# Designed miniproteins, single chains: the designs that were tried, part 52

Each design is a single chain, and the fold is of that chain. pLDDT is the mean over its residues in the fold that is shown.

## One batch from the design tools (miniprotein)

Design m1800
Fold by ESMFold2-Fast:
Structure m1800 (fold): chain A 70 residues (1-70)
Amino acid sequence: SLEELFQKYDKNGDGLLSKEEAIQFLVDEYGLSKETAETIVNLVMRETGKELLSFDEFKVLAAIAEEVTS
């Protein structure tokens, strides 16, 4: 589930993902290059104005990655 994946990459257990954790999620789970993953994460961070990503932003990352890899 997306909840289990979020918990896997949320190494601190604080309910937030860092930029590095979000990039690793996209690389590991969707096979994206680090450069592409960084572009997607930066786009979501700019759109939301957030420096750390909640589960809602994590779902947006997954949706974008699915669209790009489909």
Scores: mean pLDDT 83

Design m1801
Fold by ESMFold2-Fast:
Structure m1801 (fold): chain A 99 residues (1-99)
Amino acid sequence: GSDELIDRMSRGSGVPREEVRRVLREIEELTRKYGELWSKKKGNLKAKVEFEFWEEDGRPFVKVKIYDENNNLISEKEGGPFEGLLLVREALEKVLKAN
């Protein structure tokens, strides 16, 4: 559940649980906006985001990819616990701003 992810992110990063929870709430709001934008544009977006999640030794990691309107990869970044959440937030903000 959400609390388990917060605990794992906090332990893996040393960041307080409340700060992790705040960033996750921000990501949740941005993800809802991105989904609404995707529906409104029928998938024809100027910029798109893709996330790949995995775990190493129980620590969550993410790879964040940004594509242009022609599906060309324009940005790729990886981050571990908490840093990965900041990369997800940054990518969603960039994609929303581009559209």
Scores: mean pLDDT 84

Design m1802
Fold by ESMFold2-Fast:
Structure m1802 (fold): chain A 56 residues (1-56)
Amino acid sequence: EEDLITLEKLKEYLESKGIKLSDVEARSVFSVFDINGEGFLPKKYFEPLFEKTLKL
């Protein structure tokens, strides 16, 4: 049941939150959370970390 967030899913997730990102912007956001450089993020860790980091 582990969902993985790819760059495409990140863009869709942010779009659902009202945030429209370009490919460059999405890559920048992705790299902040992809500390290990694996090219994907577990959704379970991403959602709370994203909300804490981008809370504004």
Scores: mean pLDDT 66

Design m1803
Fold by ESMFold2-Fast:
Structure m1803 (fold): chain A 94 residues (1-94)
Amino acid sequence: SSEEEIEKFLEAVRNVLEWMAKNKASEEEQRLYADIILQELKELMKTLSKEEQLKLLDRLIEVLREIAKKHPEIKPILDEMIERIKELKEEIEK
């Protein structure tokens, strides 16, 4: 189901970001993982309705904000991801 796929995606994102923080990933590694997450997000969104896409983007922003608060060392890359997700949300809301 779409909800199960969304939940699995968000759990995978949390796991990757926690791994990055725990392993003190370099700025280059952080950018690579951010790009992978955003690519997977775009692929998942192709399978979702407009309403499901907006809910996914809102939930993902919440996850990124929670992780940024817990791990300030990776906050800059998470803030960049949030801004790119907000741009995607604006394009969908046209």
Scores: mean pLDDT 89

Design m1804
Fold by ESMFold2-Fast:
Structure m1804 (fold): chain A 94 residues (1-94)
Amino acid sequence: SGYEKGYEKGVKLAKEYLENPPETDKLEVEIRLGVLEIEAAVFKNEKLLEAVRILWEVVDKTPLEAVEKLEELARKKNYDEALGFAEGYASVLK
């Protein structure tokens, strides 16, 4: 399923982050997540809204690459994969 594919990708990225955390512009991450949250809320995309909220819970350990992946999946309307990605990512960090 799209969710399972997203979950596997999220887990992989989180493991890569823990091994070699990149320098991240925290302000850029927070702004771009905030924009996605507003878009998800306005268009009533519950799965995307949940995915963004999950990444907010681990925002201090969220690189720009994770936000870019979520933005890509949102643009493609691949909301099951977006939710799986966020849950998989957070599962390694919690």
Scores: mean pLDDT 89

Design m1805
Fold by ESMFold2-Fast:
Structure m1805 (fold): chain A 86 residues (1-86)
Amino acid sequence: DLEALTERFREVLEELLEERYKKEKNEEELKKAREQIEALARETAEALMALSEAERAELLAELERELATTPNPDMRALIERVLAAL
């Protein structure tokens, strides 16, 4: 169920963003986090629709790479949640 998967994905991301928003002092950082989250959610959902098992493994590797390289701690936390939820 792709629609349920993308809905759950977005709900988790939105919930985390709302919690972080209360402590956010830099609107530019928050904006960038939202943009990256939206792009990641869309790409993940689209990939899951078309993926074989091997392709899914490659997507997971890309998410793990982003987790290791992203400078944004909120993005890291979100990717961790996404990986745990998938």
Scores: mean pLDDT 61

Design m1806
Fold by ESMFold2-Fast:
Structure m1806 (fold): chain A 82 residues (1-82)
Amino acid sequence: NVEELINKGNTYLKAGKKLEALNYYLEAIKMVADDDTANKLGLYVSLVYWGEKLKKPNLKNFGEAGVTSLLKKEKNKKLKEI
């Protein structure tokens, strides 16, 4: 499940295995439910961080795009409620 993949990613990250950690986070993004905004936000923020640290601009851009998309969806929901 998504939580198991995130936990595995965190374990590999703590052990210094950055590429394995990244792979688990990418798998979690593919499996996370569309309405699980909190886990999606955390995963995309992690991709921005690792994209910057690993000097992978495509990865950073992908994470930033994901964060922006989620924030726009939540803003639209809140505007409809108000």
Scores: mean pLDDT 72

Design m1807
Fold by ESMFold2-Fast:
Structure m1807 (fold): chain A 79 residues (1-79)
Amino acid sequence: MAEVVAAEGGALTPEELEAMAVGESAEATVTFSAPVDAPAPGTTVAVGINPKTGATIEATVLAVDGTTLTLRVTAVAAA
């Protein structure tokens, strides 16, 4: 199974995610040890909820390049 070998950008720690206001976004790049079966670019997945604001934290796949996954992480209003 592919392992995360590097992560860079914003919104990668629980503290960074909790600090995001509704409507804020940050980009993150995750590098794996081997190619991953990632969703197609443009796919958005809910990754959690900010416990302080109730905002849903979503990650949108921006690019997949073999072992590298680029994501846009966004805090959206709870629905």
Scores: mean pLDDT 69

Design m1808
Fold by ESMFold2-Fast:
Structure m1808 (fold): chain A 68 residues (1-68)
Amino acid sequence: LSSIQNQINQLQQQIQQLVDELDAAIDRLAATGSPEDRARVDQLTQQLGQLIQQLQQLQKQYDQLKSS
């Protein structure tokens, strides 16, 4: 149980950091309009989506174990 809790906590921290990075990247893209900044936004958006899916799966596993 503690292992899953630690993974959830780590993913939540990674998601928060990635959200902050994405916000900064979006602001930079708006200022520059560069293809590099667009690619950065796209990459961060994809990574964020993957981490959110992993978090949801771990939360479901945690809830299942806790409710059983």
Scores: mean pLDDT 83

Design m1809
Fold by ESMFold2-Fast:
Structure m1809 (fold): chain A 98 residues (1-98)
Amino acid sequence: KLKELAEKLEAAYEATKKAIEALGGGEDSRRRAQFHLSEALGNANEARKIDPKTGDEVIKKLFEAGVAMSDPEEARKKLEEAAKTLKKKAEEAKAKVE
């Protein structure tokens, strides 16, 4: 199940990166960022079903980013923190499979 965990964490990481990219422009930026954050949360919830401890940790970081969405600078900071955590956890899961 570590391979599936790594895949879900990577999917959440990619969605989080897209949310960060979306914050760069205009009124549509927040809507696009929210869409990608929802995708990241979906994948993090799937990861939680495999490893509850890792899933809860990454969901908490993504939720903090979500509540910061009214402030683009704070939202970006929280999304970057979430992306860093997701990347680290995905790499750890991959290393255990290999």
Scores: mean pLDDT 82

Design m1810
Fold by ESMFold2-Fast:
Structure m1810 (fold): chain A 85 residues (1-85)
Amino acid sequence: SSIEAGRDYEEGDELTEEEKEILLEAALGNLKLLSEKGLTEEHKERLREILKEAGFSEETIEKILEAIENKDWETVKKLLEEFIK
């Protein structure tokens, strides 16, 4: 069956607190996997573009990328929560 529950990227959808937590954990898990393989310049460029389209400021994007490089997942989570709040 065609299911897109985890891929819906629509700003019009009203997410519950539980759904926001699930998506946040999924995003953190995916970023952690990318970090374990080593972030390339191409990966950083794509992440910057995605975060910019999501509405993050350039300063916040830079902090997120730096935290990912340092594997500071607590900082990454806090910066992503700023968007979800």
Scores: mean pLDDT 72

Design m1811
Fold by ESMFold2-Fast:
Structure m1811 (fold): chain A 65 residues (1-65)
Amino acid sequence: HMFERIAEAIARAALENPQAAEDIKASLDGVGYRVEIRRHPDGTVEVKITDAATGEELARARVRA
């Protein structure tokens, strides 16, 4: 699934280069998606991509450092 790969890539980017993750988030927000990036106390990063118009969850990924 395309959005699952994108969510995983954003989560990995958030661990390695937080600015790149924010830039990708801004780009997707600009074309009608909502990206949520959550950093958990256990060192994992969770990303959810949602359709901004419908609220439908398109993908979710969680990666460990």
Scores: mean pLDDT 80

Design m1812
Fold by ESMFold2-Fast:
Structure m1812 (fold): chain A 91 residues (1-91)
Amino acid sequence: SEENLEEGLELLVEDAKKFLESNLSEEEKKELLKKALDHYIAEIEKNISDEEKRERLIELLEKIVEALLNEDLEAFREYLREFLKLLAEIK
């Protein structure tokens, strides 16, 4: 349900806040986010056969990571919500 999606999204946003507030250097944060991005893009390319949805998921994932690098939690929440909704439709 939408309510369950929003509850899950808020947990991910809280985890993102903790990551941004961590004592990791900006360089360490960038390297971790880049490694995560590369990993999840590869998983999407492997597992999502619908080309249009695959391209949109990758675009949203890149925007999610960019929002985190810019410390823009509002943009992070918005892009992650759209990512999770699209992923749920693919089932």
Scores: mean pLDDT 86

Design m1813
Fold by ESMFold2-Fast:
Structure m1813 (fold): chain A 88 residues (1-88)
Amino acid sequence: SMEEEVRKEAEKAIDEGNKAIDEAYKLMRQATPEEREKLSELADGVGGAVARARKAIQDGDFEKARQYVEEMKKLIEELKKAIEEVKS
C-alpha cells in the first residue's frame, strides 16, 4: 500500500539522516568555527525534517509525509556534501 511504502521509505531516509548527523557531529570536533557552524545548521535541518516526516506519518497524512521525506533526502544530500568538503 501507499501507506506501507511511505513508512518504509521514511524509515530508510531517517536512518540515513541520523547517520549523517552523527558523522557531522564527530567531524565538528576537528572543524574550523565556520565549518562547525555550517555542519550544525545542516544537521539541525536534517533533524527538523526527520521530526516533520515522523509527525506527518503519526497524523496519517501520507501525502505530506511523502513531501517531507523528499525534502529530508535533499537535506541529507546537502549535509553529506558538506561532510565530504570538510573531510577534504
Scores: mean pLDDT 88

Design m1814
Fold by ESMFold2-Fast:
Order: C-alpha cells, then sequence, then structure tokens
Structure m1814 (fold): chain A 85 residues (1-85)
C-alpha cells in the first residue's frame, strides 16, 4: 500500500539504492492511484536517494506530515520518514 511504498522509497533514499527507491514510488502509486500526493511523496523519496538528499527529504516529509490532509499521502509520508530512520 501507500505506507509500504513510502517505507521502501525511504530505505532507498537512506541506502542510495535507486532500484529500491523506484520500487517504493511504484508501490505508493499503485496503493493509492487516486492520490497524487502519495505518488508525489514516493517519487520525491526516490529522487532524494538518487541525489543523496535523504536528510533534506526526511526533514521535508516531517514538515509536510502535520499539514497533509490526504490519508494516503500521510501514510506515504509516515513510511518515508520511517524508511529513512
Amino acid sequence: GAYEGGKLAGIGAKTGDKELGEKGAELARKGAPNSSGAGGVGEGGARAGENKKGEEAKKGAEEMLPTETDPDARATLQGLIEGMS
């Protein structure tokens, strides 16, 4: 689902595993196909891993989480933060 996709994208961002990050983004999109927020968060995590910006992505996700109202986007953000921890 969206949470699992976010978590895999976060692990990819932390470890620099581009393939794992891309798989996480794909799972977030498939888990919440009607949530552009979930897909966008997953893609952001994958991109952060590719560019070695995991710390900035984690801070951005933590900043977005309290203002996010889409439950699927929130699940992806929570997964991303946990994957990067």
Scores: mean pLDDT 79

Design m1815
Fold by ESMFold2-Fast:
Structure m1815 (fold): chain A 81 residues (1-81)
Amino acid sequence: MIEELKEKIELLSKAAEAIAKGDIKAVEEQLKKLKEMGADPAVIQSIQDTIKNPTPSKQTATALILIGEQIKLEQELKKLS
């Protein structure tokens, strides 16, 4: 559980960075791993939407969503530690 949360946090961090840099191929790779780990469907949808029609506003919005999820999981990890 703790190890799984750490992996999700790492994947979300890398996905947010890739989206912010416009590296859609890196985002696609991380999306597959996030789906396998059972990430929030709304987060998955935001990433997919950005991949299908990348715009600066969507990239920024999705990166912020991913950062928000990362912070949420980091807070959950602190409660378990």
Scores: mean pLDDT 79

Design m1816
Fold by ESMFold2-Fast:
Structure m1816 (fold): chain A 91 residues (1-91)
Amino acid sequence: VTEEEVRAVMRELAAALPNPEGVEKGGDLTIELARKDPEAASEVAARIAHIGAVAGKLDLMERFIDAMEQHPVLREAGRAAREALEELKAE
């Protein structure tokens, strides 16, 4: 999975949510930080997972997380988002 493919899925998710601009900025920040600060990228990705889950866009969120987990640089952020999504599903 390429970074461009992850960005494409992220843009699709953002467009489906009530705050597309905020989610898109969060997604871009996750990708930008993944190389510079993986811990911060993981935190932002987990917040996006919260937004997606609350909005009921689980299928699109799952696709975004899956794309991140398959990317070598974004894998940690994807894992953090998956953990956050699984925790939210338990509620």
Scores: mean pLDDT 76

Design m1817
Fold by ESMFold2-Fast:
Structure m1817 (fold): chain A 85 residues (1-85)
Amino acid sequence: PEVNITVTAETEEKAEQLKKRIEELAKEFGLEVAVAISGNKVYAQALSDTLEKAEKFAEAAREAAKEIGAESVEVEITPKEAPQP
């Protein structure tokens, strides 16, 4: 599964803090993550071996964004294969 996170931070400084926090979270979950910043927006993409890890990482990143001061958070988890019902 692939996790795509887009966060709109209150300021560029907050975006920098968010990038650092997301990278730290990825290390804790044992995931590889690529993080880019454009102004006050943070774009993170992580590849997870399991949907469970992807979901936990996404949730942790969302909480970090709220704690640091984000205006909005968008999280998308793309499964490796189409899920059965």
Scores: mean pLDDT 78

Design m1818
Fold by ESMFold2-Fast:
Formats: sequence, C-alpha cells, structure tokens
Structure m1818 (fold): chain A 92 residues (1-92)
Amino acid sequence: SKEIAKRAVEQAKGLLAKMEKDAEPLLKKNTDAEVKEAYEKARAAFKAAIAELEKVVNDPNASDEEIEAAIQATDAAYQALAAAYHALKASV
C-alpha cells in the first residue's frame, strides 16, 4: 500500500541520517581517498534512491510493481552504502 511505502521512505531517511552521523568522525580523520570516494558515491546513490521512492509514493498513478521496484532499489542502494561505510570504518 501507499502507507507502507511512505513508512519505507521515512525508514530510509532515518537510516541515511544515522549513517551520515556515524560516518562524520570517520570522514574527519582524513581516511583513504579511494574509500572516502566510494562512500560518497554510495551515499549519493542512496539519497537518489530515496528521492525516487518518494516520487513514486507521491504519484497517484504509480503501480504496485513500480512501488515494489523503487523499494527494492532503495534496499540495494542501502546495502551498497552499508558496505562502503564498513570499508570506511576499517580504513581508520
């Protein structure tokens, strides 16, 4: 339902905020440039996925398939960000 998808948007925004907070001290420690770039790219991708999910949720003509695809894309982007964050943490 649209209500479940709206909750997914709020959950994803919360995950992003927590990740950015947890990454802040690691980024300030002048970590490996390649690892930092990978993290920044993954963060940008997750932000883009959240924006697309929110757009689909706010579209009254969006199909259940489009909503499901946007949720899956957001989950995949988060997994990539989490992996990049763990690499960032390991580089310090």
Scores: mean pLDDT 87

Design m1819
Fold by ESMFold2-Fast:
Structure m1819 (fold): chain A 73 residues (1-73)
Amino acid sequence: DVEKWIEENIKKIEEGFKSGKDVYLEFPESLTPEQLKKLIDKIFEIAKKYNKEFTISLSQESVDLIKKKLKEM
């Protein structure tokens, strides 16, 4: 379930910001552009809340998927 995947990854990212750890995140191809935007917006909200620098490590496949879907938004 994509919605559960989003919720779980938001939790992992928030835990990462609290601990100052890097987060490795893979994006499923089934994400719609709207779901991807919602996820990214939430990630930025959490980063701002914890006032921390962060790095999300993505596979090249996930990066390419994000670029493709964001271009469609």
Scores: mean pLDDT 67

Design m1820
Fold by ESMFold2-Fast:
Structure m1820 (fold): chain A 68 residues (1-68)
Amino acid sequence: MLSDEEVLGQAALLAWEIVREELARGASLDEALERAREAILEKYPDLPEEDVERILARVRALVAARAA
């Protein structure tokens, strides 16, 4: 059984992997983040909306930092 922190970590890794893959295919950042949101909600339907938004915001910030 995963702890709440481990679930958050797994969801964040899933989001990052999807965003990286979508960006590599030529998708926009907004399209990549929307795809990641769908995947998180499908795999972790009980994850609070606040935590999903926090994960996506962190992924957006990491992409922006690497583009600078």
Scores: mean pLDDT 80

Design m1821
Fold by ESMFold2-Fast:
Structure m1821 (fold): chain A 76 residues (1-76)
Amino acid sequence: SALEERARELRRLADGYRAFADAMADSRSPAVALIRELAETLERAAEALERGDLETYRKLMEEAQRLHEEFLAATR
């Protein structure tokens, strides 16, 4: 289904962000923690979407957007 495919895309994005954070771990950047939290939030959003819980999914996607903005602010 379209929801299952979107959930897989979110899991792939989360995996990508985790790999990026791991590659940056030695930089001692405070932004590394934000990217890890973003990855975890996207994985939780994928789980909500797989369950058909669209309300939780939308809330988690809003949280992911806020974490992304925090990351951008931390790298200025």
Scores: mean pLDDT 84

Design m1822
Fold by ESMFold2-Fast:
Structure m1822 (fold): chain A 68 residues (1-68)
Amino acid sequence: GLIERAEEALRETLRKKGTKYLSAQEVIKELLRAGASESVALSVALDLMKQGKYSSLEEVIEAVRKYS
């Protein structure tokens, strides 16, 4: 489903960057690519931005579950 596709895409992004943290822009980009609606992608990104500029994979997936 969406969550599985999002997790795979975000995990690949982290591996390619050599970092453990994702920006809101990277989250929006990969969620849209995974097939999320603009509403879901924006809601997730806004929720994560309230916690800080960068988010872990676990925090992103938790937010996706909340809005999907």
Scores: mean pLDDT 82

Design m1823
Fold by ESMFold2-Fast:
Structure m1823 (fold): chain A 80 residues (1-80)
Amino acid sequence: MPRTDFSGWSREELEEQLETAELAAEGLRRERDSVPPEQLRAYLEFVIGELESLYEYTRETDPEMAERAKRLIEELRELR
């Protein structure tokens, strides 16, 4: 799947995307047993892909944000 191009995004917009993903991950952890496995996998794959794109973009420009994205990717992979 094509990944989001984050070139031209402000740091605030990047932080908002990361915060949204973090909140989504918290919701999935609490409601995991209520989500059908196929839907859970599809959603996790999409969010992980977006976070990987964010990590690649921020790795050189914002190491703190990149580390947060990397940690969240690892957490979401454990939910698969």
Scores: mean pLDDT 74

Design m1824
Fold by ESMFold2-Fast:
Structure m1824 (fold): chain A 80 residues (1-80)
Amino acid sequence: MKEELRKEAEEVARKSDKEYEGNSQKIMDATTRYAKAYREATEEQQKEARELMKELMSKGISPAGASDAAAKYLEGLAKA
């Protein structure tokens, strides 16, 4: 379950990073989406989301792409 959510989040990060390059509005939307999902998450889920973002950014994903991926991960956990 969590492994599938992480895999989906990583794919979202790669796609979003390519689409968001040079688009300030999409970057802001990704950040807003993450902030909302983070606020609704448990402390444990928030920690997992932060670690996911750090891992993605260490792989060269932008902060915007990492934020969109973390939001997707948290939204997946909330629905499960």
Scores: mean pLDDT 76

Design m1825
Fold by ESMFold2-Fast:
Structure m1825 (fold): chain A 60 residues (1-60)
Amino acid sequence: SLTDELLARVDELWRQGASTDEILQAIRDMAARWRAEGVPDAEVRRAVSRAVEHLVERLE
């Protein structure tokens, strides 16, 4: 699913020591690509919300 792909990307960047800004940029770039490919906005928004929530949960 889009959510699983985005969560995997967030986890990979987190493991690589990427900054919060870099991870948020990657989320934005993936969302823009999916929208350009014709993925319904509701599915993209759901995946983005879950990924941002997951990132916030990792922050201290």
Scores: mean pLDDT 84

Design m1826
Fold by ESMFold2-Fast:
Structure m1826 (fold): chain A 96 residues (1-96)
Amino acid sequence: MTLEEAREALKLLGIEVDEDLLRAAFRSMPDTPEGRLEALLHLIGLALGIPFPDEVIREVAKEYLPEFEKAKTPQELAEVLSRAIEKMLDKIKELE
């Protein structure tokens, strides 16, 4: 996955992220597919104004990692991220 593919997938979800912010997020995590997925989920939480717990992000990233690694287009990546967002929202409702 390239930075541009990640940005295009986020745009398909209605999330506008600065390339520098996206690059910084990826640098804050291990340079692995799991680390990149966790970085994207953290950015999505920030963009939505929802403080997802780190544990929720890690568990959802692990669950969706195989689908994330198989995503070859921004559209496929957006579909995986959309489902991951729904899963994170469901998990935080269980914590209330």
Scores: mean pLDDT 81

Design m1827
Fold by ESMFold2-Fast:
Structure m1827 (fold): chain A 59 residues (1-59)
Amino acid sequence: GAMAEERRLEEAADLAAKNQGFSPEARDKILETIREAVRRRREVGPDAAGGGYFEKAKP
């Protein structure tokens, strides 16, 4: 299932924040933002990356 990717994103962000020396509060905020973004992506659908009208992303 796609749940593994959500978990990896969360873990990667937590590790990065810890390595950067962010405060526990800042780290929590980052994780919350990621969880929300992942939830939104699931609502839109796993195939819809974002907008995808003209140019989706990446130059």
Scores: mean pLDDT 64

Design m1828
Fold by ESMFold2-Fast:
Structure m1828 (fold): chain A 90 residues (1-90)
Amino acid sequence: SRIETLRRLLRELGASEEEIARAEEIVRLAEEGRFEEAVAALVAAARAAPRDPGVQATAAAVIALLGEAGRLELARALAAELVAAGVPLA
């Protein structure tokens, strides 16, 4: 699952279990279709730690889920907020 892949990646990046749990909750909100809540939580995390690779990995997972759900305007708004927060988008 996306959550399992994200959990493994975050552990490899040295994230704490608490940080992993927060990232899993954000992705779970998106998987449940609670996209506005997932975006708000992710933007808050990005503003707190814009250079954190864990935030970047979580952002990639949420953007992919928004794209699959056809929520393109929300994905674009999220990308703009992440850039404004200083997150380097590839």
Scores: mean pLDDT 82

Design m1829
Fold by ESMFold2-Fast:
Structure m1829 (fold): chain A 90 residues (1-90)
Amino acid sequence: MSSFTVSITVEKKEDGTRKITVSFDYVDADGRRFSGSSVTESPKSTDQNDIDTIRAIEKQLLATLRRAGMPEEDLQKLREISNQAIELVK
């Protein structure tokens, strides 16, 4: 049985710096594990810059996880989490 977890966190700092943290952990049907994390810090970031960053990370993760054989249902969950993170930056 495969398992998938992903989190996207956006932090807005007092100095105008924005921090986007992404982490994922995927175990396929054969027990192979694919995991990773990314932190992006952007001084003087805007809501549009954060949205663009989240979409770029989403695109990269979708490509990587699809190549790893992740089911489309789990890929759809990643898209939903990305959309939720974007709503937090508006």
Scores: mean pLDDT 74

Design m1830
Fold by ESMFold2-Fast:
Structure m1830 (fold): chain A 76 residues (1-76)
Amino acid sequence: EFEKLLEEIREEAKKLGLTDSQIKNIINAAKVLYEKGVSLDEIRDVVQELLKLYKDGKYTSSRVTRLINEAILKAK
């Protein structure tokens, strides 16, 4: 299931014109969320926010860390 989600994320990000390094950053975030017990649906929501941050030119380590931590806390 999770491997299929990662492949879906790669295809979506590529269609949106993200670079290989940007795609890798999003995939790594999804893996961290999965290891922390975040649901697949919640991981999809976080990924959509990360994709939007790249499209809007607002992708920063601070914003990404906040989104990941909020999702992890919500999962507990």
Scores: mean pLDDT 82

Design m1831
Fold by ESMFold2-Fast:
Structure m1831 (fold): chain A 86 residues (1-86)
Amino acid sequence: DEALRRQEENRERMRKAIEELKKRIEELKREKGISEEEAILEVALELGLLTEEDVEEIKALPEKERKLEIEIVEGVLLLYAAVEGM
């Protein structure tokens, strides 16, 4: 009972953390007038998950490779948010 309740509370915290991350990305897009890709990279930089050099390298990639790397970064951000929400 107690263990199940804690698991449900953890899932809810993780869900809220992910929602807050997505909200931050959307707010950044609106406030700075930047693309979703740029907003994802900015949030990753803000959280210390990427350095300025990492961001520059990703931006310098060919479009197909850049899109894949940004999808990976978004996945890492979602995982980070979920863990922080635990």
Scores: mean pLDDT 80

Design m1832
Fold by ESMFold2-Fast:
Structure m1832 (fold): chain A 84 residues (1-84)
Amino acid sequence: SERAEMLAAADRIIELQAELLRRLGAMDEAAIAEAAARGRAAARAAIDAGDVGLAQLRAAEAELRAALALPPEELERLIREAEE
């Protein structure tokens, strides 16, 4: 079902975002877990409201995977430069 595919894509996006935050070291593990829980709740609400589509979710997932495929040192540098 489309809803199941969207929920699966959203869960993968949240996991990838959590991994990105963990590598950056900007948040502790408890804060990352809370952000992930809030993100999952918000994603489910948006999917149920029709505010987001499967193509949009898959594009976001691909972008996060590309970012995480960078060498860790390169990724950390780019994120820190973007925050400054």
Scores: mean pLDDT 80

Design m1833
Fold by ESMFold2-Fast:
Structure m1833 (fold): chain A 88 residues (1-88)
Amino acid sequence: ASEEKIKKAQELLKQQLAQAKQQAQQVLAQSGSDGELNAMKVYLDILAKAIGEATYILTGSKEEQKKVEAEAKKKGDAALAEWAAQQA
């Protein structure tokens, strides 16, 4: 990948992580007792999509984007389920 593509992917990830944090904080404030679980879910979903978009910028491949996004979402969902089980 070119240095320009790497910088573009990094900027996208930086912007999406900032948005994910803000949306997670809003969900946390609104959701009461389930706030932490819901906030983490929103954060991880936005992160998975951002990683997929970054992969497309770097590779130009829609198939790689879908694979990376699906893998990131699956790992996020698994981590969230494990965290929720430990809180029970």
Scores: mean pLDDT 80

Design m1834
Fold by ESMFold2-Fast:
Structure m1834 (fold): chain A 76 residues (1-76)
Amino acid sequence: SDFLEAVKYGLKVAEKDIKILKEKSKNPSIFDDAEKALEQLKKAIESGDKKKIVDASKQFLEAAHKSAEKFLQETK
C-alpha cells in the first residue's frame, strides 16, 4: 500500500530527526516521551490496525510538540 509505505518513510525520517535534535540538546531526556510514542507507533504500524495507527500517531504528535517546545527553550 502506497499509504503504508509513506507512513513507514515518515517514521524513519522522524527517528533520524529526533536523534539529531537529541544530540544537540542540553537535556536529551526531553525527547524520552517522543521516543516512547515513536516505538508505540512502530508497533501499531506492524499490527496493521488503522485505529491503533491513528491513536499512536496522535500520541506521537503530542509528545513531539512538547519536546520541540522544551528544545526551543534550551536554545535561548
Scores: mean pLDDT 81

